# Designed miniproteins, single chains, continued (4), part 37

Each design is a single chain, and the fold is of that chain. pLDDT is the mean over its residues in the fold that is shown.

## One batch from the design tools (miniprotein)

Design m13259
Fold by ESMFold2-Fast:
Structure m13259 (fold): chain A 79 residues (1-79)
Amino acid sequence: SVEEKNEEARRLAQEAIRLVEEGFKSTKEEGEELLKRAEKLLSEAKKLIEDVGLDRALGSVLLLVSQAESLLKRGRRKL
């Protein structure tokens, strides 16, 4: 359902944020692996949002995905 896809996208984006934050505290090698995992989760969240469509995606989920993207870009620049 649309509800289930929004909740799964939220969960994936939140986990991606957690992995990026852990990456900032890790060694370069560990951080790069965590960023790769975060990128995969974010990609999955984006596919769910694309499937439900922008009109049915919750604004809170879109904001969280945007936050995850920004953190991932920052993480890649720092490592």
Scores: mean pLDDT 86

Design m13260
Fold by ESMFold2-Fast:
Structure m13260 (fold): chain A 79 residues (1-79)
Amino acid sequence: MSIEEKIKKLEKEAKEKDKVDPVKSVTPYLEAMKEYIKNGDYKKAEEFYKKAKEGASKAPEEYRPLILDSIDAEYKEAE
């Protein structure tokens, strides 16, 4: 499967999950971000990093800081 096809599937999954539970969209957005980083497209990676953080910001207050910290850690590790 090409990187482009994989990213497109992840974007569709994220959008469908975002309609049901925005927090569920965080994982596919982070996976898309990682694929863009692997492909050297840091601008699109940043866009998906922001989308993941937007999804996390809609989480209940008790879970939000933990999810945001996880997103930041994954972005930092992926580069």
Scores: mean pLDDT 78

Design m13261
Fold by ESMFold2-Fast:
Structure m13261 (fold): chain A 74 residues (1-74)
Amino acid sequence: VSEEEARKAIENAEKALKESKSSATRASAVHGLYEVAKLAPEAKERAIEVIKEVLEKEKSPAVRDLAKTALEKL
C-alpha cells in the first residue's frame, strides 16, 4: 500500500464515520482503518487515532465493539 493510498483510505473512512447514517458503512470504515494500520506502518498511528475516536463517539454498540477489537489487535 502506498502512502497516498493509505492517506486516501483514512480520509474516506473518516468521512464515512462522520457522514454515513449506515452502521454497516461505518463498520466497513473501521475494518478499512484496521487494514491500513496493518499494511502501512507509516499510517498506523493516524489510523489508530481515528479508531479511538470511533470508540469514544460512535453510537452503535456493534461498531464500537469492532473499534475496540481492532485496537486490541494493533
Scores: mean pLDDT 81

Design m13262
Fold by ESMFold2-Fast:
Structure m13262 (fold): chain A 79 residues (1-79)
Amino acid sequence: DAEKRAQAEKAGELFTKDVVELALRDEEEARRAIEYLRLAAELIKSMQDEYLKTAEESERAVEEALREAREREEAARRA
């Protein structure tokens, strides 16, 4: 159902944003949140693909945000 997929995508976007913000404060907690989402996907067959996609996107977004934060900190130390 296209409507259900759109709702799941919006929920995934919100989760990704929240976990990126969490990662900048506590990387370990952010990674635990993504792992819990992956575990939930294994238990919920009907939503599994959407939940796994959200976990993968969140993991990449966290890695990118942490990389950018490190680059900004490094640039500030050099300035």
Scores: mean pLDDT 80

Design m13263
Fold by ESMFold2-Fast:
Structure m13263 (fold): chain A 108 residues (1-108)
Amino acid sequence: GNATLEVTAEKSEYTLKIGDNIPIKVTVKSAPEPVTIVAVYLLDENGRPQAELRNPGVVLKKGESATINVPVLPTAKSGKYTAVVEAEDKNGLTRAESEPITLTVEEN
């Protein structure tokens, strides 16, 4: 797509349980048209999604932001993650990534 996105987490570190949500903020820095958020996910150090939300029903214009609460999957482990946002416009997909986020996932 023709959009430029910024992806940020409210914190660089989270302590959470399986099924908790991680808030991921997406900001549209530039776009000629509104963009539809298609997916938000967190990749582990091996590039595997361990938190994901598809089609959150969010549409953003240039300069707008949304915080999307992404559920942590049962397979998630403590470690370093990267949040990824995929957004769609009439020209296709745009993908953007956060800085690393550290997750401490509580066991039992």
Scores: mean pLDDT 87

Design m13264
Fold by ESMFold2-Fast:
Structure m13264 (fold): chain A 68 residues (1-68)
Amino acid sequence: SSEAEALKEEALRKLKAETDDKAKLQVLMDLASRLRALGYSHEEVNEILTEILEELDIPYSPGPIIIE
């Protein structure tokens, strides 16, 4: 949806500007929580997070960005 796309683009901009790994993880966790609040399933959230990580060429770290 357009809302998810806006959140994804905001997260992409933050991640491109951020150099601290803990802050990058916080951006991803915040995005995941906001998507879950919008009614997305954890599978849908994981799909969106994977697209973001692929776009930025960041290796996927299993576990720390997946929420229930």
Scores: mean pLDDT 73

Design m13265
Fold by ESMFold2-Fast:
Structure m13265 (fold): chain A 108 residues (1-108)
Amino acid sequence: SEYEKRLEEVAEALLSSDESGIPDVAEALRRTAKEMGLSELGERAAQAILDAVRGENLGRVSEVTEEAEKLGDKALTKGLRRAEVAVGGQAGLRTMSEVSERIARESE
């Protein structure tokens, strides 16, 4: 479906973006969910992604995904599951970046 495709594009953008791109990806998710009539769930999903990328409350994305599944929205559920995987990868990349920057500072 068109919405499922848009949510896949959001997840791929998250995997390829640096930290500065994360707010734009979250906004794309909010807009897609709003078009489906799920603006409140989309807002919570976007916030969960922003928090998870910052290393805060990684389980929140899973909670929002389960709520979407209970509502029977297959497209949003699939998109959120892809976003959850992407967020996990991005959080890992951030940790590696922070470790690299710390090593560089300690080498001065």
Scores: mean pLDDT 61

Design m13266
Fold by ESMFold2-Fast:
Structure m13266 (fold): chain A 76 residues (1-76)
Amino acid sequence: MEIEKLLEKAYELAKEYVKMKATPEQEKKINEKLEESKKELLELIKNSTEEEKKKLLKMEEASVEFLELELEELEK
């Protein structure tokens, strides 16, 4: 499903952002929380109606765009 792919991409981008900004110990703790959050959101998506999934898809598209912009700024 498209939303699951975008969610995965958003979490991958968030992990890259954390890797660039955080210490190794902070990165480990934040990545654990990100994995927990991802599991909760995947379960929410699984139990959502088609209309709810469309709304979540738009939100995840915005999250991916935001994280891509943040990562681009860090490279400058």
Scores: mean pLDDT 77

Design m13267
Fold by ESMFold2-Fast:
Formats: structure tokens, C-alpha cells, sequence
Structure m13267 (fold): chain A 96 residues (1-96)
């Protein structure tokens, strides 16, 4: 039911998963930013090689973040589709 869906979206389990996801995201983004800065500061790389390696680093981060999201949802018994909705709502709230 819609009432059950809203209850699950606002559950303590959902809030904990969102918190842990944001912590993992911050760590992965910091790691990506460091990798990009190291690539930008490497004078031996061509512009094309730099873009390729930066793209590879970004794809690896996105894959790892998605895997962490799925693991956290499974661990806490949270529906992955509801987690995507909750994360989108949280992002919009923080942007305002």
C-alpha cells in the first residue's frame, strides 16, 4: 500500500542506509578527486590519455558506489527502488 511505502521510505533502516551511503560516497568522491588531480599534474600524459584515465577512474567509482548501495540495501533489508527514491529526495532537500 501507499502507506506502507511511505513508512518504509521514512524508516530508521532507510535513514541508516542513506547515512552510510553518503559516507561511502564522500570517501569515493575524495579518492576520485585525488586521482584526477594526480593525472592533471602528470606532464608525461597526453590530453587524450589523461581524459581516458580520468574516464576509467570515474567509471570505477560509479561501479563501486553502485555495489556499495546494493550491499547496504541488502544488509538492512531495504528495497533498492525505495532507496533510489529516498536518495533523490535527500539530494533535492540538501540542494534547497
Amino acid sequence: SEAERERLLNSPEMQEVIKQYEEEKEKLVAKLNQQIQELENDPSLSGRERVLRESEALFKMVKELNEKMEELAKEKGVDIKLLYEALNRDTLEKAK
Scores: mean pLDDT 83

Design m13268
Fold by ESMFold2-Fast:
Structure m13268 (fold): chain A 93 residues (1-93)
Amino acid sequence: MQPVSDPSQVTELDLKSVEDFYLSIGNTKGAADALIFLGELMMEVDTPHSYRLASLAYKRAGDLYRSMGNFDKADKAYEQSRLALERAKELEA
């Protein structure tokens, strides 16, 4: 059993801090994988704000995967980012 963090408490600064940490130790894949995981957690919260954070996390993960030459993972991350942003807009409408 690992303690479950409350996903509703995640902020844009938390996403940046996680990315910056992994990049500071040279782990670009770890940064991208962590951003995907955080994006998935944000999707489960089901609010416009959480979907916008998920979109941001997925987009940045896509940029990191593309920089590593992993185009398949990058394209999937960009698609998840687009879907998250559309979901945010649907809830705001």
Scores: mean pLDDT 80

Design m13269
Fold by ESMFold2-Fast:
Structure m13269 (fold): chain A 86 residues (1-86)
Amino acid sequence: SLREKLAEKLLELAKEKKNEELAKGIEEAMREGLPAEALAAALVNLLAELKLFDEEAMKLVAEALGLPEEFVKLSPLELIKYLAEQ
């Protein structure tokens, strides 16, 4: 599912960036059955950081999820709405 792929990629990125708090949050969301709101919050927080430092990683996440490039330009509210509908 999209949520499973997103959780997997977010966890990989969190570990690569050594953001242990984000990694822990994603693992907790995985134990709770991947609620869309928890994944949206994790994604929004990661995107806010990566958009300033690592645009290529953002693009790779979007491509891995089969999302268009414009995905990386979505507002936090639009991302939450999109993920809630998956």
Scores: mean pLDDT 65

Design m13270
Fold by ESMFold2-Fast:
Structure m13270 (fold): chain A 81 residues (1-81)
Amino acid sequence: GERGQELARRGAEEARAAEDPREGALLALEGANEADLAAEDLRVQMGAGVGAVGAAVGLAVGDPEFGARLGARGLELGAEA
């Protein structure tokens, strides 16, 4: 299987399973970075990129719930590419 897609899927699952939204956003950001580095498919990289930006923005503006949700969604899109 495509390693970037697998890492994106795993990162999304971990982010959504986190009980703390801040932890979820951080897990989404970490998963997005790992998926982007492993991915050879631009669509996977784009999904991971959207997830990373969403997670980072949510954390920066003090909305970790938004960061976790958008981070996980970007990773899910990358995983389905």
Scores: mean pLDDT 82

Design m13271
Fold by ESMFold2-Fast:
Order: sequence, then structure tokens, then C-alpha cells
Structure m13271 (fold): chain A 100 residues (1-100)
Amino acid sequence: AEKVIEVLDKATEIAKEGINAGLSPEEIAKKVRDYVNSTKELSEEEKEILDRYALDVYTLWAEAVDAAGGQPLSEEQKAALIARIDARAEQTKKRIEEES
């Protein structure tokens, strides 16, 4: 479980950096997916957890963009999105720890 949590933390970092850099949800989904797929120490079940987390991050970001009406996210909207991503990461870590 320790390795999957490490990978999840790095995936979360990539997502936050992309939000702050103004990357599209699609660009971040690709970066997160490419990073997860590059890891060799994960089981298939752990990869499924991370794939679901990546999909959740994409969904949260897409919802934020839709709520902004296609305008660039404000600093407050970016902070709110990052907080939602952090909450999802913590929920995913708790699930991994409870199933370990």
C-alpha cells in the first residue's frame, strides 16, 4: 500500500501544478495517466484505484470549467478545485489503508 500512496501523492502534485499552470483537464489527465502507467511496482488492483482517482480528478476539473462558463478559472476557483482534489486524494488514501 505504501507505494500506491506515494504514486497517488505524486499524481495529486501533477494535477495541482497543471491547475496552477492553466493546463486543460485533458492535458492533466494525460500527464497523470502517463505517470501512473510508468510505475512498475503497482498491482493491477492498485492501478485500477489510481485510474479511478485520475478519472475523479478529471471530472472535478471538468465540472469547475463548466461552472466557469468556459472562462479561465479565477484564483478563488483554482483554490476551490485544489481543495476538492485534496479531499478526494484523502478519501482514496483512507480507502487504500482500510483495504490493506
Scores: mean pLDDT 78

Design m13272
Fold by ESMFold2-Fast:
Structure m13272 (fold): chain A 107 residues (1-107)
Amino acid sequence: GRSVTLEGKFDIKDGDSYGWYRQRPGEPWKIVAVVNVSKTGDFVLINPDFEGRATISVDKAKNTVSLNLSDLKPEDTAVYRFVKGPNVLDRSKITEEGPPQLLTVDG
């Protein structure tokens, strides 16, 4: 299948957590990928449902956290949400959200 890169922009800081959620109509937010940014190295966690096809990356110079999603399926058609907080795996700890991004996957 094809691939897509979604970009989220925040002021990227050491100690913060950044993540991408997938939200399909009528469904709860589903975590896709998280990166914890630190001085000693970034820690990445990919949801097992997206392993092998999701990658998250940080570009501090551009203040960008990017989700690359490969082998796109019609089920990937959803609103994608870029979030920041001290722990974005816990939705109650999300402190900032970027604009929602619609992805449509055709055939």
Scores: mean pLDDT 83

Design m13273
Fold by ESMFold2-Fast:
Structure m13273 (fold): chain A 66 residues (1-66)
Amino acid sequence: SSMEQKRKREIAIRMATVAIKPLSDKEEKEELERLKRMGATDEELKLFKEINEKSKKGWKELQKEK
């Protein structure tokens, strides 16, 4: 449905945002609760955490090169 597509789009935008700028552990907790209220599935929440952790690692590697 169009409502389901809107939900998926909103969650995907948040995933794209954390891929660019990672969240701290506290910010991640707050965002996961927000995603749950938006109707995120357990699989989407798991993927969000994986993207944020990958983003954190990427930013740490970039900092080592400076």
Scores: mean pLDDT 83

Design m13274
Fold by ESMFold2-Fast:
Structure m13274 (fold): chain A 89 residues (1-89)
Amino acid sequence: MEAPPKEAVEGAKAAAKMGAESGKAELGTGGAISLIGGGVSAAIAGSEEGKRAAEEGGRRAKEYAEKGDGEKAAKAAAEGGARAAELAA
């Protein structure tokens, strides 16, 4: 299987972890799944724009998680994943 971008994986892990720590585990996990799924879809499709969307979503998710904002981290991961999947289609 094609691997998602490293930044998407790192952002997904950060969003899931901060979601669990902030009592928003469901949102964090949902965002992480969206980001990994979108990143994988973009990698399989060979969509450079989709890969960039997943990378940007991952970077934003990690930044918000580092600031302790689990909700914004989850939203950034979900948005990045959705955009990557859209660009892969």
Scores: mean pLDDT 81

Design m13275
Fold by ESMFold2-Fast:
Structure m13275 (fold): chain A 71 residues (1-71)
Amino acid sequence: RAARAEENMARIIAAIARETGRVLTAEELAEEISRLLTEAVDTAIELSEKYKDAPDEEYLKIARERALAKA
């Protein structure tokens, strides 16, 4: 499993390098992904508290609309 995760990370780093010319270390990429995941989890917790009884599909729609509003 760990080897597979490393291979996936290497592919992502290579893709970023090809598209942007920026070479990120595996550690830098992991930190960036971790930050994005933490933000997504925090948003999910906030929405869960506000819309406790919403079905999963409706909950995801609200989360997407909120993300688009930020953009």
Scores: mean pLDDT 62

Design m13276
Fold by ESMFold2-Fast:
Structure m13276 (fold): chain A 59 residues (1-59)
Amino acid sequence: SLEEVLASLSEAERERLRTQEFNDKIEKLADVNPEEAAKLASEYYDQRIRERRRRGAAA
């Protein structure tokens, strides 16, 4: 499964693959519901900013 593949990769590589997969999902959704696609994209990038900040605080 994709999750098993991701578990064997470095953290940076996992982020790259998840970002690519998410972008593909957003492109597909934009063809059907562009408003929802925009909302999900904004939420995703906000979440990534929060995670990066949280990881920086984790010793």
Scores: mean pLDDT 70

Design m13277
Fold by ESMFold2-Fast:
Order: sequence, then C-alpha cells, then structure tokens
Structure m13277 (fold): chain A 89 residues (1-89)
Amino acid sequence: SKLDEAVADTLVGILEEMSIEEAAREIAYMAENGGVSVEALRLAAERDPERMLEALRRALEILRREGGSEEAIETLEEGVRYAEELLEE
C-alpha cells in the first residue's frame, strides 16, 4: 500500500541519517506505537537488507529489555526473518 511504501521510505531515511543504535531506538519506538507493519519492514529490507537486519536486531534487543509489547516484538521478528532470507544464498 502507499502507507507501507511511505513507512518504508521513512525507515530507509532513518538508516541513511542515523547510527544503527539511533535507528534501532527509532524503529523500536515506531513499532511500539503501531507505526510499522511487516510489509513496510519487508519493503525497507529489500532496499537495504544488511543495515535493516542490524537495526532490527538491535531494536528487538531494546524492546525485549524494556518490556515492549508482544505485537511490536512479533512485527520486528518477522522483519528480521525476511531480511535474513534476503541475505541467504
């Protein structure tokens, strides 16, 4: 959808402008507030799978440590799986 594409553009912009640590914090915040879908994560991962995977893994660490919602954690876990699949031969 156009919304998922717009969120994917935002995620890629975050990765281009921020460190992985800062990007992970922003992504964790977006996920916790329902601002990111699995489809948006997939679209962003297709554009930068290596950096997206690193940021998503760090975002999951943040959510698990800080007691993030199960929905946010599950959304980011699906994004991690997809990015890992893109990087497999």
Scores: mean pLDDT 88

Design m13278
Fold by ESMFold2-Fast:
Structure m13278 (fold): chain A 57 residues (1-57)
Amino acid sequence: GEEEIRRIAEEAVEKGKNSLDASQLAIRMGKEKGLSEAEQLLASQEATTRFVLKQRK
C-alpha cells in the first residue's frame, strides 16, 4: 500500500549513500516485504526523488 511504499522510501533514503543506492535499497526492501513489482518501482522512484530533495536542502 501507499504507507508501505512511503516507509520503504524513507528508510532507503536514510541508509542510501547516493540516489542510485537508495533506489536499489528501496527495491530490495520492497521485495523482502512482499510488495508487487509495480510497488517496488514506486518505492524506488520515491526514494530517488526524496534523496535528490534532501541533497538540495
Scores: mean pLDDT 81

Design m13279
Fold by ESMFold2-Fast:
Structure m13279 (fold): chain A 60 residues (1-60)
Amino acid sequence: MSASSEEAQEILQKKLYELTKDFSVDKAQEISTEVVQYLNENPNAPVEEVLELMEELAKK
């Protein structure tokens, strides 16, 4: 997809929600918090790297 930075962030947030929906509330909160923290530290991180982080966190 050719998405603006704003649209790219919405895409990864939606993907995060989809991934965490199948887990407990606590697990979903953990993954969400880690992703938000990563984005705060790395605001220019590409969506691909953020998606990889979410997948790694979901595997725990």
Scores: mean pLDDT 71

Design m13280
Fold by ESMFold2-Fast:
Structure m13280 (fold): chain A 75 residues (1-75)
Amino acid sequence: ELEKRLEEIEKLPDNEQMTELVRLMREIDSMPETPEKQEIKKRLEERFSELVTQLLNEAIDKAIERNKKLVEEEK
């Protein structure tokens, strides 16, 4: 069940994948504590961290570029 849901999520585009990973994490958090839950939770956290890092790096690059433009507009 959880494994199959994770596999379906991994087939989605990065933007959709991020949203679905967060949603699945919330659902799992409400489930009883089991070895399966812990294994899937770890995999979700790792995948989510990878996507967040990628998006954060893109956002930082854009913020730096934007900040340089703002400094250029200052006289």
Scores: mean pLDDT 73

Design m13281
Fold by ESMFold2-Fast:
Structure m13281 (fold): chain A 88 residues (1-88)
Amino acid sequence: MEERIKEAARKVLDDYVQKAVEAGREASKAFLEKGDVERAKRYQERIDEVVALGEKAKDGSTYDISKAAAEAIRFTTEARRELARVKA
């Protein structure tokens, strides 16, 4: 039972991390296009942090996986807001 729930949680985590990476890359690119190299670099660093957190969480509990997914969702939301602001 637990292993099947954990496998499902890992798949959900992978989906959220992928969306976070995509949103972060779009935000980083938009900042580079506006000449904001420091913000672009910060977004790339945060992408690396979200990916690393996701990988570590896969070896943890279902709760750890859930927390990593929540962080990926928060980063995705923030990156999308910043992207909209930069393109406005």
Scores: mean pLDDT 84

Design m13282
Fold by ESMFold2-Fast:
Structure m13282 (fold): chain A 61 residues (1-61)
Amino acid sequence: MEAQKQQILAETTAYLSTILDEETKAAMTAELAKRLAAAPSVYEAMVAASEVIQRAKAAAE
């Protein structure tokens, strides 16, 4: 991944670690990594991370 995508993945994974259990975090992190790899730009990578975060918040509550 480009450095920007790696940073987005790392920051999002750190946030997910604060609200999700280990198995759910692993599944959502894997999905995020695939979406980031497919994203043509940093903007779409940020959108993917935002969508994963919103889904994680719903799953945690």
Scores: mean pLDDT 79

Design m13283
Fold by ESMFold2-Fast:
Structure m13283 (fold): chain A 86 residues (1-86)
Amino acid sequence: DEKEKELQEKIERALKFLKSLDLDKDGVVTVEEMKEYLKSQAGTEFPDEDVTEYAQYLIDNLDINKDGVVTEEELIERVKAHFESS
């Protein structure tokens, strides 16, 4: 089914992104790791405080259980929920 393949592709892209943020390979992404990623992409164009706020915003939106980190399972669940809502 093409719909299931589309969902799987979105999950794989999200997991690849998460793994690129997860530098210590513990299976979780923290606000600090997200901040470092955003700084690496934006360089010196954005103030550090704006990057910190945006990193926190992204983690808060993905952090379903409010434990302060994003796991691979939480990311998969969020992608599935978003796909079903479309």
Scores: mean pLDDT 70

Design m13284
Fold by ESMFold2-Fast:
Structure m13284 (fold): chain A 98 residues (1-98)
Amino acid sequence: SVEEAIEIIERLIAGEEVEVKFKNKEIEENTKKLIESKDPKEREEALDKLIEYILNSKDKEVVIEAALGLAYAFVKSDIPYGKELAQQVKDYLIETFK
């Protein structure tokens, strides 16, 4: 649910150890690439795909899971301003689904 995703993002921002489980394998794979890939181009493509799901998917569950994956990747990777970016993803979920 969106409420569960928001709570997980808040715990990630707070520095808590949280396990995230994905139902959508493409979202899981792109989240992993954004965290672990040593290729900047592969990380950019993974980021673009997650954003595409968030902005353009008609399936609410896909949007929520992609947003959770993106926030998780921002917090767990070496991306600058990761916690601030995860907060923006959380704010988007609140504004979109309330």
Scores: mean pLDDT 87

Design m13285
Fold by ESMFold2-Fast:
Structure m13285 (fold): chain A 90 residues (1-90)
Amino acid sequence: MRKEIEELLERARKLSAEASAAFDTDYEKSLEYLGKYEETVREIARLVVEAGASPKEMRELVETLYHRKFSESTAVKLVRSHAFAPTTAG
């Protein structure tokens, strides 16, 4: 499980970087990368929730994905919204 989550995290980081790089030059491609990023984040969130991850582990995950600080409560909310939201597929 952890190895699969790490591989998905690497994929998410690459997609986020591609989206950011394309934002000012090819907005439509940036949106495509964001869509793939959201799908990857949703899959990571589902695996993390299924594994029974602690609020601290969820915080570490979202801080890794977004490169910014979050509270544990905000991180849990974000992870659960991705794990259980059927609409974040664009």
Scores: mean pLDDT 73

Design m13286
Fold by ESMFold2-Fast:
Structure m13286 (fold): chain A 64 residues (1-64)
Amino acid sequence: GPAEEERKERIERLLVRAVITGDREGVVAELVALGFDEALARQAVDAALAGKSARPYIDRLAAA
């Protein structure tokens, strides 16, 4: 629904920030502060920084 899509867009923007800045820990901390699961947030950021698809982690984060 719209709320899940807004959550996905927010996560994707933060992952783009991590890739551009290299600030892994800052982006993970911001995702956790927004109420997202820490383990999934770390996996999403690590996938993005490695140039891998973060889609499965984004989908799981937004569904919680």
Scores: mean pLDDT 86

Design m13287
Fold by ESMFold2-Fast:
Structure m13287 (fold): chain A 82 residues (1-82)
Amino acid sequence: MKPLSVEEYVAQRLILVGEGVIEAIEKGIKTMDELEAFVRERLRAEGYPEEVIESRIKAVRDAIQRLAKDGVDPKLAEVVKA
């Protein structure tokens, strides 16, 4: 697998921060399904269409898996294990 560059790491982290994922994990959400539910409910409450919601959920899932697999964030690795 390709290791993340610093720029790629920052880009993936910005997705997670922007979607509230880091805050959700710090508040005690521990599973991918719970994080996806958190993001989905927030985006629905904000009035986004389902196509946009599912696209953004996919981006969050991909970012978590990529960061967890590269080993740069232990909290994200725990989410993937659960």
Scores: mean pLDDT 77

Design m13288
Fold by ESMFold2-Fast:
Structure m13288 (fold): chain A 84 residues (1-84)
Amino acid sequence: SAEAEFEAAKQQAFEAYSAVYDALRRAVTSPEESELKQRILRLIEEISALLDQLNSTKDPKEAAEIAREITAKLKELGELLEQL
């Protein structure tokens, strides 16, 4: 069904994001401390929490709102990564 295909695609996207998240967290977690690196790590944790919420919700309106929040935070994360 279309719902089963959507759930499968969503799971694949979450697995791909988890791999990217782990790689980014390792890259930013260095012996050097900086306010920029702390802000990046905080955004990564916030995005991870929102993805867990997105994976658990069955409400399309709630899912859309969470997806918008994830998109906004990912854009901010991208801008901060360019400053490294």
Scores: mean pLDDT 75

Design m13289
Fold by ESMFold2-Fast:
Structure m13289 (fold): chain A 74 residues (1-74)
Amino acid sequence: SLDELEKQAKQHYMQALRLEQTDPEAAIAHLEQAIALLEEIKRLYEEQGDEEGAKRAERGIETLRARLAELKAK
């Protein structure tokens, strides 16, 4: 379900934050999984006509992609 996908995306994001200092490669992998899940969530909101939900997902994708780029640049 959409709620389950949102929960999984948040869990991956939280794991990325936890691992950032100790295992940046694993943190990157978790961020990539969170982004992929948010892309799925955005598509589902768009299919349902939920413009606000799609915009929230897009903001999340933007934020996580910026973080991912910062980690990869190190």
Scores: mean pLDDT 88

Design m13290
Fold by ESMFold2-Fast:
Structure m13290 (fold): chain A 100 residues (1-100)
Amino acid sequence: SKQKRLEKIDAIIREALAKFRAAVKQGPDAVTQVLKDFLIKLSEYSSPKVREKLLQMSKQSALSMITGLAVLGVELTLKGSEEGGLLLAAAFDMMAIFNE
């Protein structure tokens, strides 16, 4: 169901934010790996169109992954997708963690 999918996406985001916080302390390679793993895992529970975008994004740099996630979040929100708000919030939380 849509609700169960959104709950799974939210859980994946929360786990990724915890791992991202630890990775920032370890260095740029750890940050990049956490972001790649996050986007790949998120793609398994996303709609087919979002899945392709997330998988393509996972091949980019850390900065491009975070900014791409924010852009995707905005695009999906403007199209009326509840998933969009979760992705946008995740991108902003990652930016905030990076500045801690």
Scores: mean pLDDT 86

Design m13291
Fold by ESMFold2-Fast:
Structure m13291 (fold): chain A 77 residues (1-77)
Amino acid sequence: SMEEKLQREIQLAMIRMGKSVAQLALSRPDLSPEELQAIIAQLDKYIAQARALGDEETAQELEQLRAQAQERLAQLQ
């Protein structure tokens, strides 16, 4: 339905906003291990939501951000 299409578009827009916020957070050079873990946890939620909505392109972009955060976390451990 038109209502279902609109709801899907709103959910995808919110996920894309979350991606932009995560990108901005990851631009900081001084992230703690705890901050990186929080970013990874949030990205995991967005990835699952993007895939549930059938947006594999956004899910892949979020996976790249997750990999960047995880690499940085590994270097601090």
Scores: mean pLDDT 87

Design m13292
Fold by ESMFold2-Fast:
Structure m13292 (fold): chain A 94 residues (1-94)
Amino acid sequence: SRMEELLQQYLSLQEEFIEAVENDESLSQEEKERYINAARIFPSTLQAYLLDPSPARKELLLKLIDILIEAAKKLGMKELLAIMEELKKLLLEE
């Protein structure tokens, strides 16, 4: 599915994203922890949703996506931003 393709694209960027967050001097420790936590739990949460869709899992995914969109904008990570915005659009169409 398109969501599975976007997950694979995300996974190719995840390590770079976490490293960028850890090395950004403008982010607070609390922002770094929030962004890294969202990044780490996102893949398994999306996979769980794809296997067994539920309103609760969809709501959790949208929260994680919004956190990752915020982080991608702050870090100027345009490719990650595009992936997350497309995932959000697909989830809202379900």
Scores: mean pLDDT 90

